# Designed miniproteins, single chains, continued (5), part 76

Each design is a single chain, and the fold is of that chain. pLDDT is the mean over its residues in the fold that is shown.

## One batch from the design tools (miniprotein)

Design m18800
Fold by ESMFold2-Fast:
Structure m18800 (fold): chain A 65 residues (1-65)
Amino acid sequence: LSEKLLNISEETIEEIAERVGVSKETVAKALRMAAAGYSQAEIAEELKISRSTVSRVIREAKRLL
């Protein structure tokens, strides 16, 4: 799973960003942190977004892979 999250295409990141309502940069950073083993709470604090938004990013990434 972590390997797939690190190798997500730019097109897939854009699709997740559109579905969740955040920037591509936020999606890319959230996925990299998740792949590195950070908790959703830590990712939310680092990116200044809600835990629900982090959860949605990870969920959409798993759906699209």
Scores: mean pLDDT 78

Design m18801
Fold by ESMFold2-Fast:
Structure m18801 (fold): chain A 68 residues (1-68)
Amino acid sequence: SLEESLKKAREALEAGDLDTAERYYVFALSKAKTPEEKAEILRLLAEVYERRGDTEKAEFYRQKAEEL
């Protein structure tokens, strides 16, 4: 479910497992139905990329969230 994917992603992010967090947020994005859900997940993906040091990809996902 969307909720379960978000929970697993958050737990991975809290543990510092950025690869697992990215994977579950991507799964969550594929399950999101509303613009609000998609925007929130895109912002969370941006945070994962920011923590990874991928500033360009983080900005890309933040911009995509604002376009929704």
Scores: mean pLDDT 86

Design m18803
Fold by ESMFold2-Fast:
Structure m18803 (fold): chain A 79 residues (1-79)
Amino acid sequence: MREEKEKEIQRLVELAREARERGDLETALEHLDKALELLKELYGLSPEKVEILREMARRALESEKGDVEAGKAFLEQLR
């Protein structure tokens, strides 16, 4: 059950990456929003932490060079 949610989060993050690679930023953000909702449910994240993670994810996706450092920082927060 918990493992199933963890796999779904990983799947949503991968779908967001694929959408970003296609230039579909809107779809990528939608997938990340779903992943954040599951993370909030699974780990009991505060609204403040969810907002920080959403901002970091948006910055990573909007970066022209695909900011690897911002993406890595976002993933670090997901542990």
Scores: mean pLDDT 69

Design m18804
Fold by ESMFold2-Fast:
Structure m18804 (fold): chain A 106 residues (1-106)
Amino acid sequence: ADDAATAAQLAASDRWLREVMEKADPEIREKVLELLEKYGGLAGFARAVVKALNTASDEERERILAALQEVGRALQKVREHPDDPEAANEFAQALIRLAEEVEKAL
């Protein structure tokens, strides 16, 4: 599924994500860094997303997939506008929302 590919890509892109977070607002950046620390980095977060998708109810899975789609859209915007703080903030907020849905399903 595209969602599993997105999770794997996030795990592979730890360095790139940290560079993007440097462009985000400090308070939003800190929330994402705290999230990554909680899960043991991008690889740990990606594993949590995959686990949630495999163990979730149909309703929980739909919410996680919707959040992953939003992360994918925000990721594309960051790629098109790599120096835009607004794009970085939107991506950070999408990651936080994904984490909330993952936590509900675990």
Scores: mean pLDDT 79

Design m18805
Fold by ESMFold2-Fast:
Structure m18805 (fold): chain A 92 residues (1-92)
Amino acid sequence: LPKVEELRKKYENGEEIKDEKERFVLAYSYYLDAFEARKRGDTEKAEELQKKADEIYSKLSPEEKARFEQVRADVEAGLPVPLARILKEVGL
């Protein structure tokens, strides 16, 4: 997704992601990739991606953190919300 690639590039270049919706999308994007890496047994990649997700998560508001815990629970239940749906929902 072009918007997610843009956000990852900014974050990985050390730029601050100031928009709360962009932070949520970015954290969820890294979390999903970490989850898939763990399923494949790629522990090193999973830990790297999870660390990025956790760092961004720490910057979320209490309301966004509560929302994140809901989508995380859906992923763990085998019913992940597609990233494209989150983008549409937040208007990105």
Scores: mean pLDDT 84

Design m18806
Fold by ESMFold2-Fast:
Formats: C-alpha cells, structure tokens, sequence
Structure m18806 (fold): chain A 74 residues (1-74)
C-alpha cells in the first residue's frame, strides 16, 4: 500500500542516517558537511521519485535535522 511504501522510505532514510553518523565519526568538519549535503540531496531525490506526501516530506526533513545535529556534535 501507499502507507507501507511511505513507512519503508522513512525506515530506509533512518537506516542511512545512522550509517552516515557512524561513517563520519572521525571525519573532518568539511567531510561531515559534504556527507550531509549528499544525504540531503538523496532525500530530495527520494521525495521526488516516490511523490511523497507533505507529511512524509516533513518526517524526512526531521531525519535530516537530527542527523545533522548528531554529525556536527561528534
């Protein structure tokens, strides 16, 4: 269903966010920002590809915000 598809997209984004935080643990500030920029670009492409609802888009942006906070505080 559309609902199941949206939940799977959110789970995929959360999984990649966790991997990104771990991958950037010992990275420079510039490398962390580049990784975050790539992640935001991927989220944007994901939202366009699947024509996500405004609610799903807000959740994806929330994941990005939390990920950016975690990456910059490492």
Amino acid sequence: SREEKHERLIEEARRRAAELVEATRDASPAERQAALDAFLAWLGELAKKYNVSEEVERELLGIYGRTAAAVHRL
Scores: mean pLDDT 85

Design m18807
Fold by ESMFold2-Fast:
Structure m18807 (fold): chain A 65 residues (1-65)
Amino acid sequence: SLEEYKEEVKKLIDKLFKGEISADEAQKKFLEILEKVRKEFGKEAEEELKEEASKYVSKLQNLPE
């Protein structure tokens, strides 16, 4: 399901932030997930996944005061 792909992406980002994988490896895996989502659920779902990933990364990197 799309929800499972969102969870997979969040786990990938968590591993990147913990230093368990390289940025290059994370980028490649993320692009593979995006392609699968686009093929199965369409461009709208791919865009939603990109947006959620971006928000998750921003929340981990930036804490507004």
Scores: mean pLDDT 79

Design m18808
Fold by ESMFold2-Fast:
Structure m18808 (fold): chain A 74 residues (1-74)
Amino acid sequence: DKSIDEIFKEFSKNGDGTITKEELKAYFEKKYGVKLSDEEIDAIMKEMDRDGSDTITKEEFKEYLKKKNPNFKE
């Protein structure tokens, strides 16, 4: 399993330290084998993206993973 830093680095292709909708969609396809519709990925992004920036920061992604798995640390 990859760390958050490794996952974020792999999918943060824009270079500013955020995950875009397309990168997040690719992440779920690769990790869970699930192809998400735009509506499904928007719902997931809404759950993660608390500041309304339409991108996922490393901290927002980390918080989401902590909620999904409370024993998860960096």
Scores: mean pLDDT 67

Design m18809
Fold by ESMFold2-Fast:
Structure m18809 (fold): chain A 66 residues (1-66)
Amino acid sequence: AEEEALERLREAIENDPSLTEEQKKKLLEFLEEARKNPGEAARKTPKEVLELLERIIKRYREKLAK
């Protein structure tokens, strides 16, 4: 479930046309850090990256509802 959830988020990030390549890279780096060390990822991750992740999760949920 955890690996599937992270893979789904990774796919959503890679396929989001509203994100720049730099934003995609930062979000994918966050997901890799969260997979390896979630406590450290939470402490280390810039607020901007967390806000981008929240927007992607919201859009992904909206896509699934449609």
Scores: mean pLDDT 70

Design m18810
Fold by ESMFold2-Fast:
Structure m18810 (fold): chain A 57 residues (1-57)
Amino acid sequence: EPSAAEVAAQAEVNRFVRERMEREGWDSYEMGLALDRALAERGPLARELEAARAAGL
């Protein structure tokens, strides 16, 4: 069962994804590719995603 903190972290990740898509004009496919690349390359998007998760806590 996810804790309240985990639920909040997921909400922050969802907000980050939405804002990033709106700002960059990316669709869900492009955002998916960017997330896959971040996981593989540990690039700037990975740090932004970790910051969004931390903000949810």
Scores: mean pLDDT 65

Design m18811
Fold by ESMFold2-Fast:
Structure m18811 (fold): chain A 85 residues (1-85)
Amino acid sequence: MEEVKELAREMALALEAGDDEKAEEYAEKLEKLLEELKDDPEKLAEAYEAAAEAADEVAREKGSERARALADAFRAAARHYAALA
């Protein structure tokens, strides 16, 4: 979970900085971690909620609409997987 939060935070910070290439690198690393949980919707929901919290923190600290959109996307994914659990 700490690694998921860190990758989501770095992704949000890269998006805020306009570094789309670096944001893509962090997104790929996060996707690889989440793929290991693909058969566990409860853990996927927890991981996406953790990612949403990290992105929300960046959005709040930086006033970033891109980080806010990322947090909203992660929270939508968390709700989706929670419903499947």
Scores: mean pLDDT 85

Design m18812
Fold by ESMFold2-Fast:
Structure m18812 (fold): chain A 65 residues (1-65)
Amino acid sequence: SSELQELRERLEEAIRARDVEGVKEVIEAAPEEHKAELGQLAVEMFRALGREDLAAEVEAFLASL
């Protein structure tokens, strides 16, 4: 849907900015059924950027949901 597309684009922008708080806000705003998918995307993208620290923070955040 348009809403999910906007959330995904916002997530990718936050990831490129290395803005983990922005990533968490997008995941929290997402429908429950899509939180795990968006969270896993963020983890994989932070790892691709060499930011294992931010990937670990997103994983910890997902575990707390």
Scores: mean pLDDT 85

Design m18813
Fold by ESMFold2-Fast:
Structure m18813 (fold): chain A 100 residues (1-100)
Amino acid sequence: SMADIERLAEILLAEGERLIATLEREGAPQALVDQVRALLAEMREAFAARDYARLLELGDRLVALLNSHWEQLSEEARQAADRVGAGLAGLRAALAEHRA
């Protein structure tokens, strides 16, 4: 349902905010924190516009960014990144069921 899609998008964005908080708390490189923050801001704008194709595209870019820095991430940050990836996969699956 659309309500389920909206809930999954909200969960994904909340997990992204938790990831930022973890990265900042652990003193991750500022450039990485800034890139994650910028992508999440664009993802929020896509969600506000109900542009789910753009939201998934930006989510894929976020996951790719996190994977490129994986060796630099703590175990807590990796777990937060995994939750972002899981949220993106769940949203993608729900959207596939509801695209026409």
Scores: mean pLDDT 88

Design m18814
Fold by ESMFold2-Fast:
Structure m18814 (fold): chain A 82 residues (1-82)
Amino acid sequence: MAMSKEELLKRLEELKKEVMEILKKAKDKEIILRAIGLLLRLIGLEYDLETAKEEELPKIQEEIERLEEELEELKEKLEEEG
């Protein structure tokens, strides 16, 4: 189902917080670089959302879902590191 622009913005803020938490804990260079890459993509989506029309929201939601999957993979790698 299509989420509202407000719901998607809130979801992006939560993902940004999780990425910042990873950056504080990560010691491995690869994990740090991947987290920075995710953060930049999240910032880009936030800009896209500010100007998005209702018809564009499903596409933005799909991109957010892909970033959530990448973030979960990164969190798993962080747990392996300690």
Scores: mean pLDDT 80

Design m18815
Fold by ESMFold2-Fast:
Structure m18815 (fold): chain A 77 residues (1-77)
Amino acid sequence: MEGERVRIVAEAGRRILDLAKRGEISPEATLVALKALGYILEGDFETAEKYIERARQIDPKAAEIVEEALKRVKELS
């Protein structure tokens, strides 16, 4: 359901932005993670996975949050 996908992505986005606000992740990791979440929201899971891999190389914490969101969204089907 589209509304549930939006909720999951919004929750993950808030976690990423909270970490960024505290300086716990870099601006680069933040932007890459938010791009991955945008692709998850659009249903482009292939592109989302590519951005998650890039996020993991920059900051594993950011990647884990986005991977969790992708897994939860895929489980809605």
Scores: mean pLDDT 84

Design m18816
Fold by ESMFold2-Fast:
Structure m18816 (fold): chain A 79 residues (1-79)
Amino acid sequence: SRLDEARQKLREAMKKLFEARKNGDTEAYEKAQKEVVKAANELRDLVSDDETARIVREAVHEAYEELGDKEKAERYRSG
């Protein structure tokens, strides 16, 4: 579905953003930041603002988990 595609794009973009930030790759960071904004805007067209915020928090949580930042990942856990 369009929602599943938008969620997946946001997840991938968020992981790229955090990886680029960790590696100091400014070009990759800027590209990923644009992808995050685009995916978040697509989500706002498909679901409520509350649901969009929840999906964004999930993507941030997963990105921190993959990078091994357990403390920050815990802060962004979906409740």
Scores: mean pLDDT 77

Design m18817
Fold by ESMFold2-Fast:
Structure m18817 (fold): chain A 78 residues (1-78)
Amino acid sequence: MLTPEEIARLAQELARELLEKYGVSPEDAARLVQHFVDLIRKNNLTLEQARELAETVLKALREGKSLDEVIAEMEKKI
């Protein structure tokens, strides 16, 4: 089980990538990070699974998927 501190760090890392590398708006980045954190908590994801989920988000954005499509890809990964 990931600690709250580990989840917060992963969330900050994802938020930074979304804002700085992918040019996602602060509002959309907040939505994606919220879904990411919720999926980790609800499904008791391991560190490896949480990193794979973050990679799924970044891959979907690189493929030009919309915010709603990225959220759907995250949910499919669980």
Scores: mean pLDDT 84

Design m18818
Fold by ESMFold2-Fast:
Structure m18818 (fold): chain A 61 residues (1-61)
Amino acid sequence: SEVEKRIDEAAKRLSEVLGIDPEKAREEFRKLVESAPSREIGLEIADAFVAMAEALKKLAE
């Protein structure tokens, strides 16, 4: 599904930025999307979190 694809893409990006297990990142984002008021809101929060993590890593370098 499109939702699972977006979760997988977000998890892969987070894994690459932070060096964490992509399967664990996928599971956490899946929980986030399931607990959000809507799937789209959950996906937007996941994308924002990844963007913030990428920005913070760049600032820390």
Scores: mean pLDDT 82

Design m18819
Fold by ESMFold2-Fast:
Structure m18819 (fold): chain A 112 residues (1-112)
Amino acid sequence: MEVLLNLLEGGLIVLGQEDFIPELVSLVTQLLNSSDEDLREFVTALLDPNATVEELRELAEKLGLSPEDLAVLAMAFGNYRLARELGGDVRADRREVVERAIEILRELLAKS
């Protein structure tokens, strides 16, 4: 079950009980408070269900992310439509998707 909360202009998607990972929420919060403007803009767009594939690809490329990494992040945040448009494997195990997303977000935070 998914809950949509509008905490910022663009909104924030809160994952349901089975998808709630405290570490993922902590990493997202740290990234939103980063001094890196591109990183903050990317995470804000990633949490926006109305973000375009073009916008997210451009922001991801600036951060050195592959289209595969972007698809994993989209799936972790419940944007399966965007993940499919990026060529992501929507049959992937949910836990493995979230664990890979955490690794990607940790790497982004370490580079900022």
Scores: mean pLDDT 69

Design m18820
Fold by ESMFold2-Fast:
Structure m18820 (fold): chain A 65 residues (1-65)
Amino acid sequence: SRVEELRKRLEKLAELLEQRGDHGAASVARRVAEMEDERQAELMANALISHMSVQYPELLKEVEK
């Protein structure tokens, strides 16, 4: 499903953010990936990805592969 694909992308993003030392952003990404409510998870995931496209465009390219 689209939500499961988003969860996997956020898990990868969290790992990359952790490696870069951005523990705060990594924690947010993990929390969104673990949200039980699928609608809320999808909404928050899209918002987070939008913000990260400005701050870390290279990391988003990595998680899209």
Scores: mean pLDDT 82

Design m18821
Fold by ESMFold2-Fast:
Structure m18821 (fold): chain A 67 residues (1-67)
Amino acid sequence: SALYEEALKLIEEAEKAFEEGKIEEAKRLLDQANRIGVLLAIQGDLESARELGRRIKEIKEKFGIEL
């Protein structure tokens, strides 16, 4: 879906922002991707929502950020 593709792009941009030391920007991008994941879950797209949650968790763990 277009929402899923947008969320994946936001996660990619967040990872790059973390690598550049732009921590607050990266957190905003992850929050945007997470909001899309919640919306997908509400719409019944649980598979896409789970995949986004997994990717967001992976980025948070990689850069030492807790939920």
Scores: mean pLDDT 87

Design m18822
Fold by ESMFold2-Fast:
Structure m18822 (fold): chain A 79 residues (1-79)
Amino acid sequence: MEEAIRLEAEGALHVIAASVAYHLEKDLEEAVRHLREAIEYLERALEAAKEAGDEELAARLESAIEALKERLEELEKEI
């Protein structure tokens, strides 16, 4: 469980980094890179949550991953 929370936190930091790159630095490629990293960390967090049997955390992570994948597709179309 603690590992899932740590991986979720790492994913959240990459989401923040992507936002900074997109809005403050105007670096679309860096924003895309950080979103991909965020998705990878959250997918690892999801597997850890499923192994721990935390269905509520798993559902929340699945929703977050879906939203980030949609955002990634939007940004990749701008490149």
Scores: mean pLDDT 84

Design m18823
Fold by ESMFold2-Fast:
Structure m18823 (fold): chain A 96 residues (1-96)
Amino acid sequence: HMESFINAVKKAGEGAAEAVEKGDRLGAEIYLSLLTMILSLAVRYLESQGKKEQAEKLRKAGDKYVAEMREAIDAGDPEKVREATEKLVKELEKIF
């Protein structure tokens, strides 16, 4: 269900932000990797359903906001990680 997918994205983003707050760079990288895996699975699912336009929108949103999260992690800014996560979630809600 879509709610489970969006919830997984929210949890991964919050996990990354909390890791940044603790100075846990490796933890932040692990959560970012989990987030990219979740997004990749969702793109493949949409493509399997013939929803090519939605899959492309999801890929572009994922690439953009994962890059913003990476920059925030590198800057040690947990609030920017949360902001990028929230923007991604809003784009996901528009796609589904």
Scores: mean pLDDT 87

Design m18824
Fold by ESMFold2-Fast:
Structure m18824 (fold): chain A 58 residues (1-58)
Amino acid sequence: SAAEKEAKAEALKEEALEAIERGDFERAQHLAVRMVSEYDAVDLAEEVGRRIREALAK
């Protein structure tokens, strides 16, 4: 269902944000790609991309 796909995409986003907190940007980027390819969650993947760029700008 759409709700199930959304929940799984949100779970990948949470994993990606945890990866960013640990400095694991490669994993965060990989998870963002999976959000788009598996769940068409472009908006959530773009949020992860923004968070990576913010972390790298420090």
Scores: mean pLDDT 84

Design m18825
Fold by ESMFold2-Fast:
Structure m18825 (fold): chain A 60 residues (1-60)
Amino acid sequence: AVDEILKRAQELAKEGKSATEVSREAFRAALDSGLDPETAQEVGARAEKIALELGAPEEP
């Protein structure tokens, strides 16, 4: 579940989504997969870091 969400985060970053957008989508995907809110927040934070490492902008 988490690995699949993080793989999607990489795809979104490569498509030109900002780190904030990628983090938000990963957080929603984690909740939709049945993870608790604390774990979903951690997944969102990891997705944000991955997007930034791929060169995605943080926010306008």
Scores: mean pLDDT 80

Design m18826
Fold by ESMFold2-Fast:
Structure m18826 (fold): chain A 75 residues (1-75)
Amino acid sequence: SAEREALWGEAALLLNAAVEAAEVDRDLAAARAHVDKLLEVLEQVAPEAVAEFRELLADPAGLPAASERLLALLA
């Protein structure tokens, strides 16, 4: 549905914002805030994957793996 597509778009934007905050801006507090919002969006579109994403996103080092996993869920 259009609502689900919009939520997946929001999840992708939030993940990108978290990566930019962590890797470009070196702002780990901003990265964590974006991650928290991403997890709230994922509860709505992929509740079955939330536990996996909480584990991946517990540390900024998990952001690349989380990106690959998000792309896999979109396929």
Scores: mean pLDDT 81

Design m18827
Fold by ESMFold2-Fast:
Structure m18827 (fold): chain A 62 residues (1-62)
Amino acid sequence: LTEEERKEVEATLYLIKGILAMKDGDYEEAIKWFEKALEIDPDNEAARSGLEEARKKLEQAK
């Protein structure tokens, strides 16, 4: 695997962890995972959308 391929796989794993945290209602953890995915792949629309959704859910829970 190239370094770019390794980063893409790693970003995908963080995205999956974020989605699982969202499903568990753990929005703070979801935010952390989506932010890590975006650190690796800033153009990842799924991670960006997930981060926005997680932030909204966390604010509504206050």
Scores: mean pLDDT 81

Design m18828
Fold by ESMFold2-Fast:
Structure m18828 (fold): chain A 80 residues (1-80)
Amino acid sequence: MTKEERYELAIKIEKKIQEAVASDPSLTPEEAVEIQRLVTEIRKALINGDLEKAKSLLEELKQRYPRFKDVIDEILKEIE
């Protein structure tokens, strides 16, 4: 994966997760803040080329918020 592809993937991930969060009225403000923290860490890992850390953080997000499984699984398929 090129640096440009990692940047594009980071933007795509942030957008998809933010859209999922915005579409879920059952989320507490505390959950929304924690999800945004994890998304920020995933973005930094991808930009730095740490694909293993990005995958690990995505798996953590999926385990903590199973309702986002489908979105996260789609994202994981795009990471080499």
Scores: mean pLDDT 79

Design m18829
Fold by ESMFold2-Fast:
Structure m18829 (fold): chain A 94 residues (1-94)
Amino acid sequence: SAPSKEELLEEAKRLAEEIAERTKESNPEVAKNAEEIVRLIEELLKGKISLEEFLKRVEPLLVRMHSLAQEQNDEETVKLIEELGRILKEIEEL
């Protein structure tokens, strides 16, 4: 069964929260950007922002997080960020 947009957003939120928790001490800038993604997901779920505005705001955060995690050689965080990006792409294609 295909997941709903709401189910994908809740999965994206959980993944962003996991990234923030894992990186809060080792990579604080990644953690802060992940926390901002959580906030943006909550605003989208509440209907406070459009999907278009959400994706526009999240894309540069994901790019920055990916670069920072790669620079730190944090392979696990890189994989989590790539999984988050994949979920968000699936949401965009709905």
Scores: mean pLDDT 89

Design m18830
Fold by ESMFold2-Fast:
Structure m18830 (fold): chain A 69 residues (1-69)
Amino acid sequence: SLEERKKAIKEFTLEASRLLQRAEESGDPELVEKVRELIKKAFEALLNGDIEKAKQYLEEARRLVDEAL
């Protein structure tokens, strides 16, 4: 439904924002750049209707941030 899509986009945007903030707090510019690229690819996939690919890109960004802690 439209409501489910709006909720997914909102949750996706909040998660992407949190991941980018955590990457920036690491002080590693290479990590920040990689996370920005993955978020960009995730949003591109989301706009193309590929929710699973979008989730995979966010999960990869999350993994990179978690490994850098």
Scores: mean pLDDT 82

Design m18831
Fold by ESMFold2-Fast:
Structure m18831 (fold): chain A 86 residues (1-86)
Amino acid sequence: ELVEKIREAAKKLGLPQEEIDRLIALVNEARKYRDDKTLENYKKALELLQEVMRRLDEAGFGDVEVTNLLIAEALRVIGDIWDLEL
């Protein structure tokens, strides 16, 4: 759903298809790193999610729903890290 919402909102904003594909690839890569369930890969997942947020901000992307979904996904990864350290 997050990937589909990014695709729809970015198309409405008029982002180039190359940039849309890049944003989706970054989200999918972050999820793949998260699935590996190691501290190093959780940190990599957070870096990739931050890169998505940075690129959207630079593009003037103001979609609240997409931003909230990205924040929620980042907070879940932070929770995974917290669970490893406790």
Scores: mean pLDDT 79

Design m18832
Fold by ESMFold2-Fast:
Order: C-alpha cells, then sequence, then structure tokens
Structure m18832 (fold): chain A 87 residues (1-87)
C-alpha cells in the first residue's frame, strides 16, 4: 500500500491516490495512516497546486462512500491538504 501510494504521488495520479488512501483508512492501521500523512504532507510542501486538487478529489470520494470511519478521515485529510496548499 505505501509503496503504491508513493508511486501514485510520483505519477500525480489523483484517482489512484484517492483509491489507495481509502483502502489504508479502511484497514484501521495507525502505522499505515501515519506514513500516508507524511507522504501527503511532503507532497503539499512540494506541489501545493496538486495538493489542492487532491483535496477536492478526497472530498468527492467521501461523499460517494457509505457512512463509515473512513469518511471523516478522508474529509480531515482533504482539509489538511487544502490548508497546507495556502502556504
Amino acid sequence: MIEELKRAVENKDVEKIVEILTEILETGDTELYTEALQILGKLAQEDPEFAAKLAKALEKRAEELPPGFAVPKLRFIAKELQEAAEK
């Protein structure tokens, strides 16, 4: 999962990043979640425009998913990326 996420980030593949993040969040694995946040934090610093685009895609994905613990986490990550993109 983490290697796939890194590859998707390198390729700027918004759809793949959203898919992999959703899977990570659904596992409930705190270690995977923390690693994913570190990767996305670095992305937001290096490419804030892409991070803003990704944030919108994550919010859209959260609307499409059935109610569950992944939805609030997707919304949280989207907010963090949007705020990071401002700087």
Scores: mean pLDDT 80

Design m18833
Fold by ESMFold2-Fast:
Structure m18833 (fold): chain A 61 residues (1-61)
Amino acid sequence: MEEAIERAKQLYGEGDAHLLRGVEAYEKGDLETAKEHFERALKTGSPEVQALAERLLKELE
């Protein structure tokens, strides 16, 4: 989980708002909101963002 969160922060510059909001929610302990944002990043992000969002979702399960 921690490695994927750190990589997500590195991708903030790519402008994926859902990935950013998901990480922010996770850091605040709002796992339900984090999951929803990661699911949106999975559907709307670049292939690299989609792969990272899929990994984050699996680790939240």
Scores: mean pLDDT 72

Design m18834
Fold by ESMFold2-Fast:
Structure m18834 (fold): chain A 59 residues (1-59)
Amino acid sequence: SEQEKLQKLSQILEEILEEAKKLYEELLKEGYSRLEADKKVTEFFNEKMEEALKKIEEE
């Protein structure tokens, strides 16, 4: 059902956000600028969300 898919997506979103936070901190520690780190984290987030949406639609 659509409602179950949305609930599953919500859980995946929460997990991706935690991974994105860790990636952001790591990039800053490695000497990336905040702008560069933000761009990389945004790309990571978008890619992971696209993968999650495709997987949910296939099931």
Scores: mean pLDDT 82

Design m18835
Fold by ESMFold2-Fast:
Structure m18835 (fold): chain A 66 residues (1-66)
Amino acid sequence: MDEIRATGASAPGVTAAALSLIGGGAEVKVEIGDPTVIRARGASDEGVDSAVSALESSGARVEVSR
């Protein structure tokens, strides 16, 4: 299970990240806060990379745990 923590994420950035993971076939849970925590099961590497890119492009600091 992948855990993505984003500090300073915008709502569009979180939405784009979640959609990238879901589009890759992952089961996604989002906990909105500071940090926003996105948990994904069955995420592809490309899906995770796209999610991180979307969050960082929105100005977030991102940490990933696999």
Scores: mean pLDDT 81

Design m18836
Fold by ESMFold2-Fast:
Structure m18836 (fold): chain A 64 residues (1-64)
Amino acid sequence: DRAELKDKIEEVEKKLKEAYINEDYDEASRLSAEYTRLMTELGVSSLEINKKLLEIIKEAKKEK
């Protein structure tokens, strides 16, 4: 259901941010694909998904 999907999105977002902090770009690429898949299932547009991915990268850079 949508609640389980949202929980999975939050888990993937956390892992994706960690991958960018660690500069593990192979893992980040895999996780960003999974994030995009889950967000598409939730009905989020490609444009909005790209904006959210950029914000995750921006937040990860602030953690460094």
Scores: mean pLDDT 82

